# Designs tried in a protein design run: designed miniproteins, single chains, continued (3). Part 45

Each design is a single chain, and the fold is of that chain. pLDDT is the mean over its residues in the fold that is shown.

## One batch from the design tools (miniprotein)

Design m9552
Fold by ESMFold2-Fast:
Structure m9552 (fold): chain A 59 residues (1-59)
Amino acid sequence: SAADVKEKLKQLKDYILKGDMSKANTVIKNLPEEYRQELLQVIYEAGLEAGLAAAKAFG
């Protein structure tokens, strides 16, 4: 269901932020292709968030 996909995308963001690439990759491989845009959005958002956190650690 769409609700299950939304939950998986939230888990994906958490895995990316924690650096758990094994679990992140499992979520990515198991998402239906129709959710590719939502998947890419989560990856970009998590990447930006991690980058900003790294910048703040030295600012």
Scores: mean pLDDT 79

Design m9553
Fold by ESMFold2-Fast:
Structure m9553 (fold): chain A 107 residues (1-107)
Amino acid sequence: GDLLIQEAQELAKQGKIDEALDLLRMTADMLISEAEQAVKQGKIDEAVVLTKMTIDVAKQINKLGGKSYAIDSLKRSIDIGQQAAKQGNKEAEKLVKEGEKLLKEIE
């Protein structure tokens, strides 16, 4: 996730805010899709890692003014995190709480 966040930051520095937001939004959608597939396959540790990356991407989207995209990505991440937490993953429970806190701060 960090490399794509850095690329988006460089685009933003060039005044290419829309391109930066498009890159981050596509990245979030891809990570969410992969996390949903990981949960369905019982790969809970993988789903947790992907969900954490999605929350980090959502934070960057919000910093660039993409509030609505950040809210959508956080809500979807919270849903995936809740599914992983129900399977006993403690890190997923922590990510749900982090996502809910961040969502409340943005809304």
Scores: mean pLDDT 86

Design m9554
Fold by ESMFold2-Fast:
Structure m9554 (fold): chain A 74 residues (1-74)
Amino acid sequence: LEEEIKKLREEMKKLVEEVGVKGIPEEEFEKLLKELLDLEVKYFVEVKGEDEEEVRKKAEETFKENLEAYRKLK
């Protein structure tokens, strides 16, 4: 799970390096961000033993904040 999170972060980093943040379509950015956050939720619930509802609420807030930051770069 930590390994999967690391791999996805590295893939996102490579994509940013190749095309730049502005070169990533919003739909693709949203998709990758959702996938990363789902893995992080799973990690905090299964590995750290945190409450799933609270972790998911935080992930939703993080998703909104990161998507807004991405949109500001347009």
Scores: mean pLDDT 74

Design m9555
Fold by ESMFold2-Fast:
Structure m9555 (fold): chain A 80 residues (1-80)
Amino acid sequence: SEKEKLKEELEKAVKEAEEAAKKSPSDGIRRWALEQIKKLKEKAEEALKKGDLEEAKRYIEEIRSLTKLTEMLSESHRAH
């Protein structure tokens, strides 16, 4: 079902976002990113429970955007 597909996409997006955050050399970026991931995950899960698939898709895309932002910020601070 569409809901099951979105649940899998959410789990994948969260995993990728958490991995990007954990790889950040900056404690500030890591802490900020993990807090944002947690909030977006909770909102996406709530949307899925309500059957609001469009809202769930928006939150999953926000998590994916957060991953890209976290990686960009982290690259500016990477150690050799």
Scores: mean pLDDT 84

Design m9556
Fold by ESMFold2-Fast:
Structure m9556 (fold): chain A 75 residues (1-75)
Amino acid sequence: DRIRSAIALELALLAQKHGPTFTLTRSYAEIAEMLGTSPAAVRRAFAALEREGIIRREGRTVTVVDMDALVREAA
């Protein structure tokens, strides 16, 4: 999934810059606009990464739980 891979890449880069816990500066609607997709598709991609134990979310705060899995998703 191109959208899921793009989101995983962005999250991996944010984790590299800020550490494993960071706050998203863009809304799901803004991310969707950047990726040429729908906010629903972005929300599904984040939900899938969370369901698979790769990330944890609290509002706009993201914690990368499994960095190796996140990097594989970004490939």
Scores: mean pLDDT 85

Design m9557
Fold by ESMFold2-Fast:
Structure m9557 (fold): chain A 78 residues (1-78)
Amino acid sequence: MEEELEQEAEVALIEMFRNVMKLMLSRGLPVSEEDIELLERYRERAREIAETSKNPEIAKRAEELARELEELIEEARK
């Protein structure tokens, strides 16, 4: 339960960061190298949660999140 709640909170935090990065890119704002590195770190963490979570809903959210973060990294690098 506690571990599951922690993973859910972590996924939600990464989702918020994804939303900010997506907004920046949609506005044509530059994404820094530090932001790209953070996207890469969160992508790896989302993949870990998707693989290790015993809650299928959290695992699915994390899997979708990792895919979306991968797309944002590719977009930011152009």
Scores: mean pLDDT 83

Design m9558
Fold by ESMFold2-Fast:
Structure m9558 (fold): chain A 70 residues (1-70)
Amino acid sequence: MKEKYEELKKKVKELVKNIDKLTKEELQEKIREIIREIDELMKTASPEVQLELDMMKGTLEILSAVEALS
């Protein structure tokens, strides 16, 4: 569980670093993939990790909404 959480954090960091290099379509697809992985991990995560995952998901949903309005 913790290892998958760290991998997800790394994926989000890489997405943010490369945001200007991705098309809107590529960014939306990568966001959807990460959100799906977050939802899967939340089913088995501890309450502390669930809070961190929920915050991460919220950040990605805001990013997706901003890109949809551009």
Scores: mean pLDDT 78

Design m9559
Fold by ESMFold2-Fast:
Structure m9559 (fold): chain A 96 residues (1-96)
Amino acid sequence: SLSQQAQQLLQQAIDALKQGNFDTALQYAKQAVKLALKAGDVQLAAQGAYTIAMTLKQMGNTDVADTLYSRLQAALAAGDDKAVFEVAEEAIKTVE
């Protein structure tokens, strides 16, 4: 399924992040979020957006990372699936 493919790409992004390969981590995380959005998978879209934000923070782009994280947390707290997808789309645009 698209969700299973997104989850595998997300695991590759996390592994790249742990190795300090930030560009590779962002590329895999971006691909994972795109597939999660196509699948309508809110949890994977949120996790992918979080992984992008965490990678940006480790790269020193703390202001952008904190903004994405704050908006993602607000959307999740509200149970607003549409807002989660919008934050995930913005996370992709941030790394393009």
Scores: mean pLDDT 90

Design m9560
Fold by ESMFold2-Fast:
Structure m9560 (fold): chain A 74 residues (1-74)
Amino acid sequence: SDEELAKELVEAAERGDLARVEELLRTASDKAIVEALAKLNAGRPVNKALVALLRRLGVPESVIEEGIRRGKEL
């Protein structure tokens, strides 16, 4: 599910497992990516490594922007 995938993305990113993040992103929906990015950016600076990986893998800028926006509101 999107919720499970978002949770795995958050856990992998928090431990710095960028290889696992990359694997998960290949099958992740835009909704799961937005949800994970929002949680990872809540109350902290934007995770630049994650954003760079998202851009490299062709995630739409609108999805990245929405995730960051939602994170700022948390």
Scores: mean pLDDT 78

Design m9561
Fold by ESMFold2-Fast:
Structure m9561 (fold): chain A 68 residues (1-68)
Amino acid sequence: AKSEVEAENVKEIEEEEYLEGKVPARSTPRVKTYTEGEEGDIGVKVTVTLELEDGKEYVEVGNLNKPK
């Protein structure tokens, strides 16, 4: 099932610098999505992590809001 995710890059500067590194031709990006409910929080927090073979990782954190 697909859901709408409101993703926000906490580290915008690092993201741009990370992307400027460019992904090598042998890089195998793997996207890992984790849904976690923090204690005391209301709602669902979704974390998307893109792992590169170069040993770099891109993490995007956002709150998932499901409409009626």
Scores: mean pLDDT 40

Design m9562
Fold by ESMFold2-Fast:
Structure m9562 (fold): chain A 82 residues (1-82)
Amino acid sequence: MSQRAAGDLLLKQAEEEIKRNGETIHAAGLYLGSASYYRQAGDLERARELARRALEMAEKVAGPDSVIAQAARRLLAQVEAE
């Protein structure tokens, strides 16, 4: 599977999670995973957008010091530095 295809799959799973359960830490994790794959595929614009969505969702549902919020901030900083 290509990195872009993996990113597409995780994004679809994040959207399904939101439809079924709303904004959850699991959905935030799926957005973060998708962002990581898009970054690896060189799609920095989409990676930045999805990392930002993951951060916002993680901060909202688990707080700014949560493990997923910290991971999303790290990924966003890496993408924005490129």
Scores: mean pLDDT 85

Design m9563
Fold by ESMFold2-Fast:
Structure m9563 (fold): chain A 79 residues (1-79)
Amino acid sequence: SEKSRLLARGIGKVLEIYGAALEGDFDRVKQLADELAEEVKKKKSPELIEAGRLMAKTAENFGLKDVAERLKKAIEEAE
């Protein structure tokens, strides 16, 4: 279903961002987080919103406050 595809896409993006963060590629982290934020805004699906929340928390844990705030704003706009 479309819902399952959006969930899989959200999980995939979170894993890609997490991998980039572990490698220290923060430019890639920002790029992927921006892509997730845009998908959250456009689709406004609960699955992508939850992926965004998980990623915002992960960004905070890595000290990427700007990335976390951008994701939080996208989630607020989608809700």
Scores: mean pLDDT 79

Design m9564
Fold by ESMFold2-Fast:
Structure m9564 (fold): chain A 64 residues (1-64)
Amino acid sequence: SPEEELAEAIRKHRGDVDALAEALQKLAGVDPETAKAIARVLSTLPDEQLEAAARAVYRHAKAQ
């Protein structure tokens, strides 16, 4: 699913804000400015919160 793919991308690109922002743009359809802001927050989250955070980002992006 897109949410699961996004969660995997966050886990893989943890600590690399630019790579994570690019993944957010491709998988969730978020604009570049917002993607970078979200990526900064996501890169600091514990692994246990990544799936929930990915689902929240994807749901809000779909509302656009």
Scores: mean pLDDT 75

Design m9565
Fold by ESMFold2-Fast:
Structure m9565 (fold): chain A 95 residues (1-95)
Amino acid sequence: MTLEDIIEELERERERLLADPSASPSTIEEVDILLESIEYGLKNPDPEFAKEVLEKLKKLGLWSEELDAAINLLGETATAKAVYELYKLRLERAK
């Protein structure tokens, strides 16, 4: 699976949420913020960006030890993948 595939999946998830009348506007806003952060990191390889995404995920309650390790060791590609996986877990918990 490529990083582009992950971004496309997040964009499809966002469109699905927009079409779902039961979806909260705040959930859609959180997805928008995550997508924007991923896109920024892909264009600007920066360890500080990885830390900012990690802090944002902690604030959203999406943090894990595995994600922290992945972001710190693998950079923006791992960040994008981990953000997507945690976002999926958050949606499952909100059901």
Scores: mean pLDDT 61

Design m9566
Fold by ESMFold2-Fast:
Structure m9566 (fold): chain A 65 residues (1-65)
Amino acid sequence: SHEVSVAVAFEIIAVALGLSTIETEIVDDTVHVTLRGASEEQQRAALEEAERLNAAGHKVEVTVE
């Protein structure tokens, strides 16, 4: 579904941001992304990307551990 495309797009963006350890899970129409061991700068960049995707009509939730 469209959520799979959004998850793949986020994974590509995450690699570009230097995020080596992320987990993605799709629940209904929402992509859940979990970051572990990310720096504060990487956390901010990931949250900003999630905000942009949400502004474009996609549903993305980012959790930081």
Scores: mean pLDDT 72

Design m9567
Fold by ESMFold2-Fast:
Structure m9567 (fold): chain A 98 residues (1-98)
Amino acid sequence: IPKISISAPSSIKAGSTLIVESKVSGIKKGKKYLILINALDEEGNIIGGTSEESEGDSTLKLEIKDLKGGRKYRIISSVLDENGNVVSSNSKEVIVEE
């Protein structure tokens, strides 16, 4: 089963760029998967995201600017199979300091 490891700081200072890496391993060779990263604010709005189709292990990178200080953001990374089923998911919270 695909496994997701999210690399992101637990906190950043307001005005800094948040860099998120999602490393996906255990993808079946010869099948197409969709890898997603979405960043959500406290209200559940998507404030940033990226996606890539892959037939093997892959690393996605997402850069997010202009995050508001004093807030928490949720990073969600997911792997979808060719039928759109979520086969793996992971999440991480990031605190933006003032």
Scores: mean pLDDT 84

Design m9568
Fold by ESMFold2-Fast:
Structure m9568 (fold): chain A 81 residues (1-81)
Amino acid sequence: MEPSVEELEAEMERLLEELRALLPQLSDKDQANAQALIEVLETVLRRARRMPEEKARRLLAGVLGDVRAGLAKLQARIAAA
């Protein structure tokens, strides 16, 4: 069972908040990477809101995996510092 578009949008917004909260703890290089990721996610959310439900769901589900992986990588770097 695939999650709803509303559930995926809420999860993406939650991850955006977590990314923004990490910015002050990141190195300049990782901060630049996190900023680029935030910009991409904001663009994806805008596009998804303009798409048919099924296409929006597939787009958000695909991107969500990459975002979680990126956030986990940044969190691991903070923990290793």
Scores: mean pLDDT 79

Design m9569
Fold by ESMFold2-Fast:
Structure m9569 (fold): chain A 90 residues (1-90)
Amino acid sequence: MEEEIRRREEEAREYGKIVRELIDEAYEEVSEEVEEQRRLMEEALETLSPREGAVEAFRHLAEGVEAVVEKFQELFRKRKEEERRKEEEE
């Protein structure tokens, strides 16, 4: 029973490491777009009314997050394809 818990913890740790690496890579690749969206968010908060500024700021925040998510999904898909290819060539 102890061995099964240990195995699951090791698998979770390894998977978590891969996911973290992919998230970091995705952020680095779209960092310029994320920074641009942050700048536009700050501009909206400074130039628009409080209500309109908040709505526009959340829109830019959502666009920045979406860019990271899309890149993460692309990298994750590519990683899965590489794993499948390696399994076939064993």
Scores: mean pLDDT 74

Design m9570
Fold by ESMFold2-Fast:
Formats: structure tokens, C-alpha cells, sequence
Structure m9570 (fold): chain A 76 residues (1-76)
């Protein structure tokens, strides 16, 4: 699976309100792009698994912005 495919799945899950699935897919996309981008995406997944939805969303949005700055854009 490509980084773009993981990013598309992450954005789709986020729109459906599944923050943990969204953050998990975003972390997989980030891992394929660069290790410095992986950490905030992994943090989003960790906060989502702990029930801290507000922090999960903040880290998800931060990781998404960094991936877009790195040239990775969602297709959906």
C-alpha cells in the first residue's frame, strides 16, 4: 500500500469520526514519507487509544499539515 493510499484511508476514517483508525492510517502514511513525520501521527493514534479525542484530533491535523507540506495530498 502506498503513502497516498494510507493518507486517503486516514482522511476517510476522520470524516466518519473514527479518530483511532484515522490516526493509525496517517501514522502508516507518515512512516513511508519520513521518520520525523511519523512521531506526531503516532501520538495522535496513542491519544485516540487513550480516549483523549481532542488531543488526538490536534495531533492528527498537525501531522496531516506536515504531510501536505512534504508534498503528500489526499485524493478524497
Amino acid sequence: MTAEEYLNKAVEAYKKGDIFEAASHLALAARLVGPELFKPAAQAATYASNGDIEKAKKYFEEALKRLEEAGLKPKI
Scores: mean pLDDT 79

Design m9571
Fold by ESMFold2-Fast:
Structure m9571 (fold): chain A 80 residues (1-80)
Amino acid sequence: MAERKREVLRRAVEIQTRATRLAQKAYDEGNEELYKEAIELSRKAAELVRRIRTASPQEVDRLRKEIDELEAKIKELEAK
């Protein structure tokens, strides 16, 4: 039970870190559109981290789907 919650928490934190790094890169390169998307993704990941910390094991499965969606989005943005 605790193992799955730790997994999704780690993934959410990693997405937040990656989004923050991407935002810094976009800012340095003057890419305003990428910067805005990266900042938005970072905020969404931070909200998920907070939700995961208070989530029951059953709620963690729902949050895992949201994590999967954010992880797919950050991969797309990093590929640009």
Scores: mean pLDDT 82

Design m9572
Fold by ESMFold2-Fast:
Order: structure tokens, then sequence, then C-alpha cells
Structure m9572 (fold): chain A 100 residues (1-100)
């Protein structure tokens, strides 16, 4: 369970970073399909992070920090879309999980 949660955060953060990177090269426009994927990936990261919140080691903290960075970049590119508030909310929830 913990290993699956950590893998979900790491893989989904990497996919978000890839979507963001491709969008930046192609003019900074996200398709509706990409926006829906970002929302799904963000929600999966938050649920996975919640499973780890009672037992955060350095590896889990780093994975969540990397996910926050990827989601912040995604939210900026998604500005003005329905995905933006979902992505920003995911960042807020992940930041709360990292608090002592």
Amino acid sequence: EKKEALLTIEVNAGVIALIVGVARVTGGVLSETELRSLVRLAEEIVEAAKKLEDDLDEEARKAIEDAIDALREAAELARGTEAEPVLRRAVEELEEILKK
C-alpha cells in the first residue's frame, strides 16, 4: 500500500511535468484532454499522499514536494480553465499534508 502510494505520486508528478513541458514547447496551450488528464493525475496524487500522511519519511516528503512543483506549473498553464482551481486545491492539500 505505501509503496503503491509513493509510486503513484512519483509517476503522476512525472506525467504532469511531461504534459507541462510539451505544452510549453507547443505554444503553452493545453487541450481539453490534457486538462482532464491533469485533473485526474492531481486527484490521484492527493489520495495517494493522504495514505502516506501518518508516516512521512524523507522519500515520501521529496515525492510530495516534487508533485507540488509540477502541479504549480500545471496550474499556471491551466489559468482561466476549469482545471486551474482543482490543480491549485491539490497544491494546498499537499502542502497541508507536509505540515508537522
Scores: mean pLDDT 86

Design m9573
Fold by ESMFold2-Fast:
Structure m9573 (fold): chain A 94 residues (1-94)
Amino acid sequence: SLEELKKQILEILEEVAELLEKNGLYEAARFVREKAEEIRKETDPEKIRKLAESAFLHAIMAAEEAGLSELVEKIKELGKEAMELAEQMIKLSK
């Protein structure tokens, strides 16, 4: 269902925020959680995809600027998973 896919995207964003916090990137973690809250209130799959993309781009930039290459790779992997879920949501909404 659309609701189940949205829930999985939110769970991935929560994991990203947790990883950012564990690495001392508190501002980036806050940004990801703010985007997750916006997604929680959103029903349009295209808007959910854009919000998730914004969260991942910000998280990747923060990890990259901190020189945390392993964290960058992990966030990119989680981002690919989240974007595939968002693509499924868009297909189900058509």
Scores: mean pLDDT 90

Design m9574
Fold by ESMFold2-Fast:
Structure m9574 (fold): chain A 113 residues (1-113)
Amino acid sequence: SELVERAVDPDEEVRSEALEELVKLSLSKDEEVQLEALAALGEVLARLADDPDPRRKIEALIALDKIIEEVSKEILEKALPYLLPPLERLTSDPDPEVREEARRVLKLIEEKL
């Protein structure tokens, strides 16, 4: 996905714009668009899991955090196979802030379901 490649770009402005677009698409009225955007956020987190820069991981986790409460329970359940594996991996990240943000997102998912 072009948005996934942009969301992991070395340029902070490119990443921020791509993450903002993924947030907007995750709140689309089209359920297929919502699911594709949530799957793309999961792929962003998976690609960043081995990145040494914790800021990129935190940026992506914050983007996901913003949308978890806003998406329907049904769409969130369909997105879980894309979101849970990278989130669970990030709870074991070397950076404590990344671990805390990943655990917070997982808690929001549990509380919604």
Scores: mean pLDDT 86

Design m9575
Fold by ESMFold2-Fast:
Structure m9575 (fold): chain A 84 residues (1-84)
Amino acid sequence: MVKVSEEEKEREVEQARELVREAEAALAAAVEDPSKVREAVVLYTAAAIAAAGLSAMGREEEAEELNRRLSAAVKAAEEALAAK
């Protein structure tokens, strides 16, 4: 495995958090506008891959936090769509 510095790992955590935030916003926007569903799926996939990468580099707590946030965002979007 390529050795990653602690500072680089922290940067990866911040990038993953940004991707999750963007995915959360895109999923919420897709509820109001179906044309945004594709963008939401792309951002969700990128965020899920980033969270998996954190787990692979030993940042399990951050990976679990971000996976919980993604699961909650998907569930909220599904419930909101079902209510329409």
Scores: mean pLDDT 82

Design m9576
Fold by ESMFold2-Fast:
Structure m9576 (fold): chain A 67 residues (1-67)
Amino acid sequence: AKEEAKEKVKKALAEKYHLDEEDIKRMERVAALTAEERGEAPEVGVDRLWAAVAKDLGLDEAAAILA
């Protein structure tokens, strides 16, 4: 469920902004490192990233699943 929602959001972002797989991986790495710097688990940062992107793109169902 959450993984499927993340995949849908990643595809929508990549299509809208013409991002490749390496761009997506870089975004996830930055989010994970930022979470670790704040004392949070890296997966919390990645989940927060895709929840925020889902809201920005108007993917309300995916945003609700990832929140």
Scores: mean pLDDT 80

Design m9577
Fold by ESMFold2-Fast:
Structure m9577 (fold): chain A 95 residues (1-95)
Amino acid sequence: MKKKSVEELAEMYKKGTEAYAKNLADLIVKQLKEKYGPDYKVKVKIETKVERNEDGSITITTTLTVEADNGEKYKLTITVTVKPDGSVEVEVKEE
């Protein structure tokens, strides 16, 4: 198998975390609509930030914000850092 560069790994994790956030958002929306009805309004925002660090690592921050019609807000932040040696650190924060 061909070894991936830090940039290729970062792009894969960016796509992976965005897909994960979208799937999670779809599950939350489904659960809310099941509880409150099919016309229940939910706003979903997914933002991704990519930072290149001086040590050659790349940090990908994917933020999911779900705002329910009743004003309740859920926020999930996934931070993935891909290091030059190919190691990966993942941090997840919920608000």
Scores: mean pLDDT 81

Design m9578
Fold by ESMFold2-Fast:
Order: structure tokens, then C-alpha cells, then sequence
Structure m9578 (fold): chain A 83 residues (1-83)
């Protein structure tokens, strides 16, 4: 859990550093989203569902696509049923 939080902090720092040097373009945002989704899927494959949740929360804040947000909602519903 702590390790996943530190990874989220590092990702946010990278995002802020990019924002300081130039305007964040739609292409930069898409590349960022794809990178975070890939890392999340690897955590899910390892059974680290709780850690993957932190990456889902990060993605939800930056994802403009409605279908990608629906994936996040479905994942949260799954977690609520297990709790």
C-alpha cells in the first residue's frame, strides 16, 4: 500500500514537471493515461488489486473518455461487493 502511494507521487511529480516546461497537450495526456493503465494491468495480473485501485483513482482524474471511466466504476463496484 505505501509503495503504491509512493509510485503515485512519482507519477504526479513527472506530470507537474512536464506542465512547468510547456502546455500539456492531448497527446501527452493520452501517453500518460496509457502508461498508467499498463502499470495498473500488471498489478492486477499479480493479484495486487488494492494497489491497482490507487492507479484507477489517478486515471479517473485525468481520463476524458466515458468508456474508460465506466471501467473504473465497474472496478469500484467489484471492490465494494468484496468489502
Amino acid sequence: KEEAKERVKKILKELYEKAKTHRFTPADLRAFIDKVKKEMEELKKQGKVGEARYFYQLLFGFTPDEKEREEFIRFQVKLEKEY
Scores: mean pLDDT 62

Design m9579
Fold by ESMFold2-Fast:
Structure m9579 (fold): chain A 96 residues (1-96)
Amino acid sequence: SVEEIKAEIDRVLENYDLSPEVEKELEDIKEDVENNLGKLFVLADKYGLKRLKALVLKYLAENPALQEKAIEEVKELEGEEKAKELQVALEVLKTN
């Protein structure tokens, strides 16, 4: 749920020593989670935030209408290969 993602962002901000720029991005995403799921996936992957990454993947798998926007966002931020990784992860979740 969006509430679970917001709670995990708060936990990350409290327990991880992240740069001020990354902390600000997470705070901004927290205010509009559904429109920033791709950016959140990229940040969670890049900084090894395993639980946050898992929650984002679960939410995207449960909300197929949000997948296209998130994949395009990942493609714009990190390129084709990272966007393909997100697509594959979502396909694996569909089979479980």
Scores: mean pLDDT 84

Design m9580
Fold by ESMFold2-Fast:
Structure m9580 (fold): chain A 93 residues (1-93)
Amino acid sequence: LSAAGREAFLAEAAATLELMKATIAKLQKDKEGEIEALKKAIEAAEEAVRALERAIAEETDPRQRALLERDLRSAREMKELLKEELEELEKEK
C-alpha cells in the first residue's frame, strides 16, 4: 500500500468521524429541548385540569357543568398522553 493512499484514506476517515460526532451532539441537544418542551406542556395541562376542577365546583348550571366535565376529561387524557410521550423520549437514551 502506498503511503500517499493510506494518508488520504485516514484523512477521509477522520473527517467522517468528526461529522458523525457533530451529528450525534446535535441529536442529543434537540432531544433535550423536546424533553424540556414536554415537561412545560405537562405543567400547563396540570394547571388546566386544576382550573377546570375549580370551575366545576363553582358551577350551578347542570348543562354548563356537563360541558366543563367533558373538557376536564379531555384535559386529563391530553396530560396522560404527554406523560407517556415524555417517558418514551427518556427511555431512548
Scores: mean pLDDT 74

Design m9581
Fold by ESMFold2-Fast:
Structure m9581 (fold): chain A 95 residues (1-95)
Amino acid sequence: SDAEDEAIRRASLAAAMANLDKDGDGVVTREEFREHLLGSSDASDENIDRLFAEMDVDGDGVITLAEFEAWVRRDEGLQLLIDEELERGRARLAA
């Protein structure tokens, strides 16, 4: 269920970013992100700032779709792939 909940959350965030990107340039500002999340009961300024900072890797004050996708892949997809590679390496070393 946790994996499904995370997948749903990411799909919802991707849809939200697409809806926020009124210019179609793939860039979402902090204020646009904040305005969209203010409708959520779980949205607080501190949580919004923390989440935005986590996605805004270069600190330019905007989130690109590429940065968002990289964040999603880095935090779970990439970690899963690294763990799988390490497991395969260990299996080969264990007679």
Scores: mean pLDDT 59

Design m9582
Fold by ESMFold2-Fast:
Structure m9582 (fold): chain A 68 residues (1-68)
Amino acid sequence: MEEDTKKAIEMLLSGDPEKIREALPLVIKSLKSGDELLEALVLMALGVGLAINDEAMKEVWEEIKKRE
């Protein structure tokens, strides 16, 4: 789980739209882990992407919102 979260953060911060989109299942796993620290780290990485108006990050965020 922690390794999946680290990989998700690396993919989200890669600046590569394809890698950002591929991070979605790892992001969802981290958010469903019940580990508040892993959840916070993933949400911070998403927040950075949203703040810089990254389109792939917006797509990932919208998918997360659909899954509650």
Scores: mean pLDDT 76

Design m9583
Fold by ESMFold2-Fast:
Structure m9583 (fold): chain A 63 residues (1-63)
Amino acid sequence: YDAELDALLASSDLSPEQKAALRQQYRDLVAGFVSLGFPEELARAFALEAVRVDLRSLEKKLA
């Protein structure tokens, strides 16, 4: 999942600051889902999808 996050961010036309913010959001979401009792693999999958949605929203604003 970290490799998929890296690939997702590498393909985006975002600033280093925006990429750092999305990485932090991913970490916070993984921790949040794990704290709710989700397995780490599912937490990572859910967090990756949430970051993907936010990334697409940011790209739409930049277009």
Scores: mean pLDDT 78

Design m9584
Fold by ESMFold2-Fast:
Structure m9584 (fold): chain A 56 residues (1-56)
Amino acid sequence: KEEEELRKRMRAVVDNGIAYLREERGYTDEQVAAIRANGDAAIERQIKLWKEEEEK
């Protein structure tokens, strides 16, 4: 329940950042794909840590 909400919030931040980088900084699709992949990995790591804390 809360895991899904946390994931949505973090993905929204990543998506907004990517939009900013494309529009304001001229990042390429390749650079954006790398940032998204790293962002997704970081999100899943944070969710894993949060779940470990919740399941104590």
Scores: mean pLDDT 77

Design m9585
Fold by ESMFold2-Fast:
Structure m9585 (fold): chain A 63 residues (1-63)
Amino acid sequence: MEEEELDREVEEALAIIGAYLYSQTEIKDPELRKKFIDLAAEKAVETGNPLEGIRIAKEEIEK
């Protein structure tokens, strides 16, 4: 069974959901929200950790 594909999809989904919830309360600009969510998903896949992906995305947009 191809566990790797399932893990990537789950990690992306969790990062997107977490980033979306955070962006609704903390980010007022719709364009910045979209960039944050996309970055969180990308970093979650790169690191294999959805929470770490969200953390990196937050650091990038808070500069």
Scores: mean pLDDT 74

Design m9586
Fold by ESMFold2-Fast:
Structure m9586 (fold): chain A 67 residues (1-67)
Amino acid sequence: GSVPSLGPLVAAMAGASREAFRRAVVAFGWSPRGPDSLEDPEVADWEALPREVLLAGLRRALGLPPF
């Protein structure tokens, strides 16, 4: 299945910033299997997370400072 909100973002990051993406998913306790995680069963764990929590994790992984 497709992830409508998180999938496109993580797919884009996987190409341009794979390391930041992997760091974020590891922080959520998920082990990345590759850049194409949209159809992986593990993606369901991210889908269950609140969008604000995932965005905060991705922001931290990207090295963005907390406001």
Scores: mean pLDDT 47

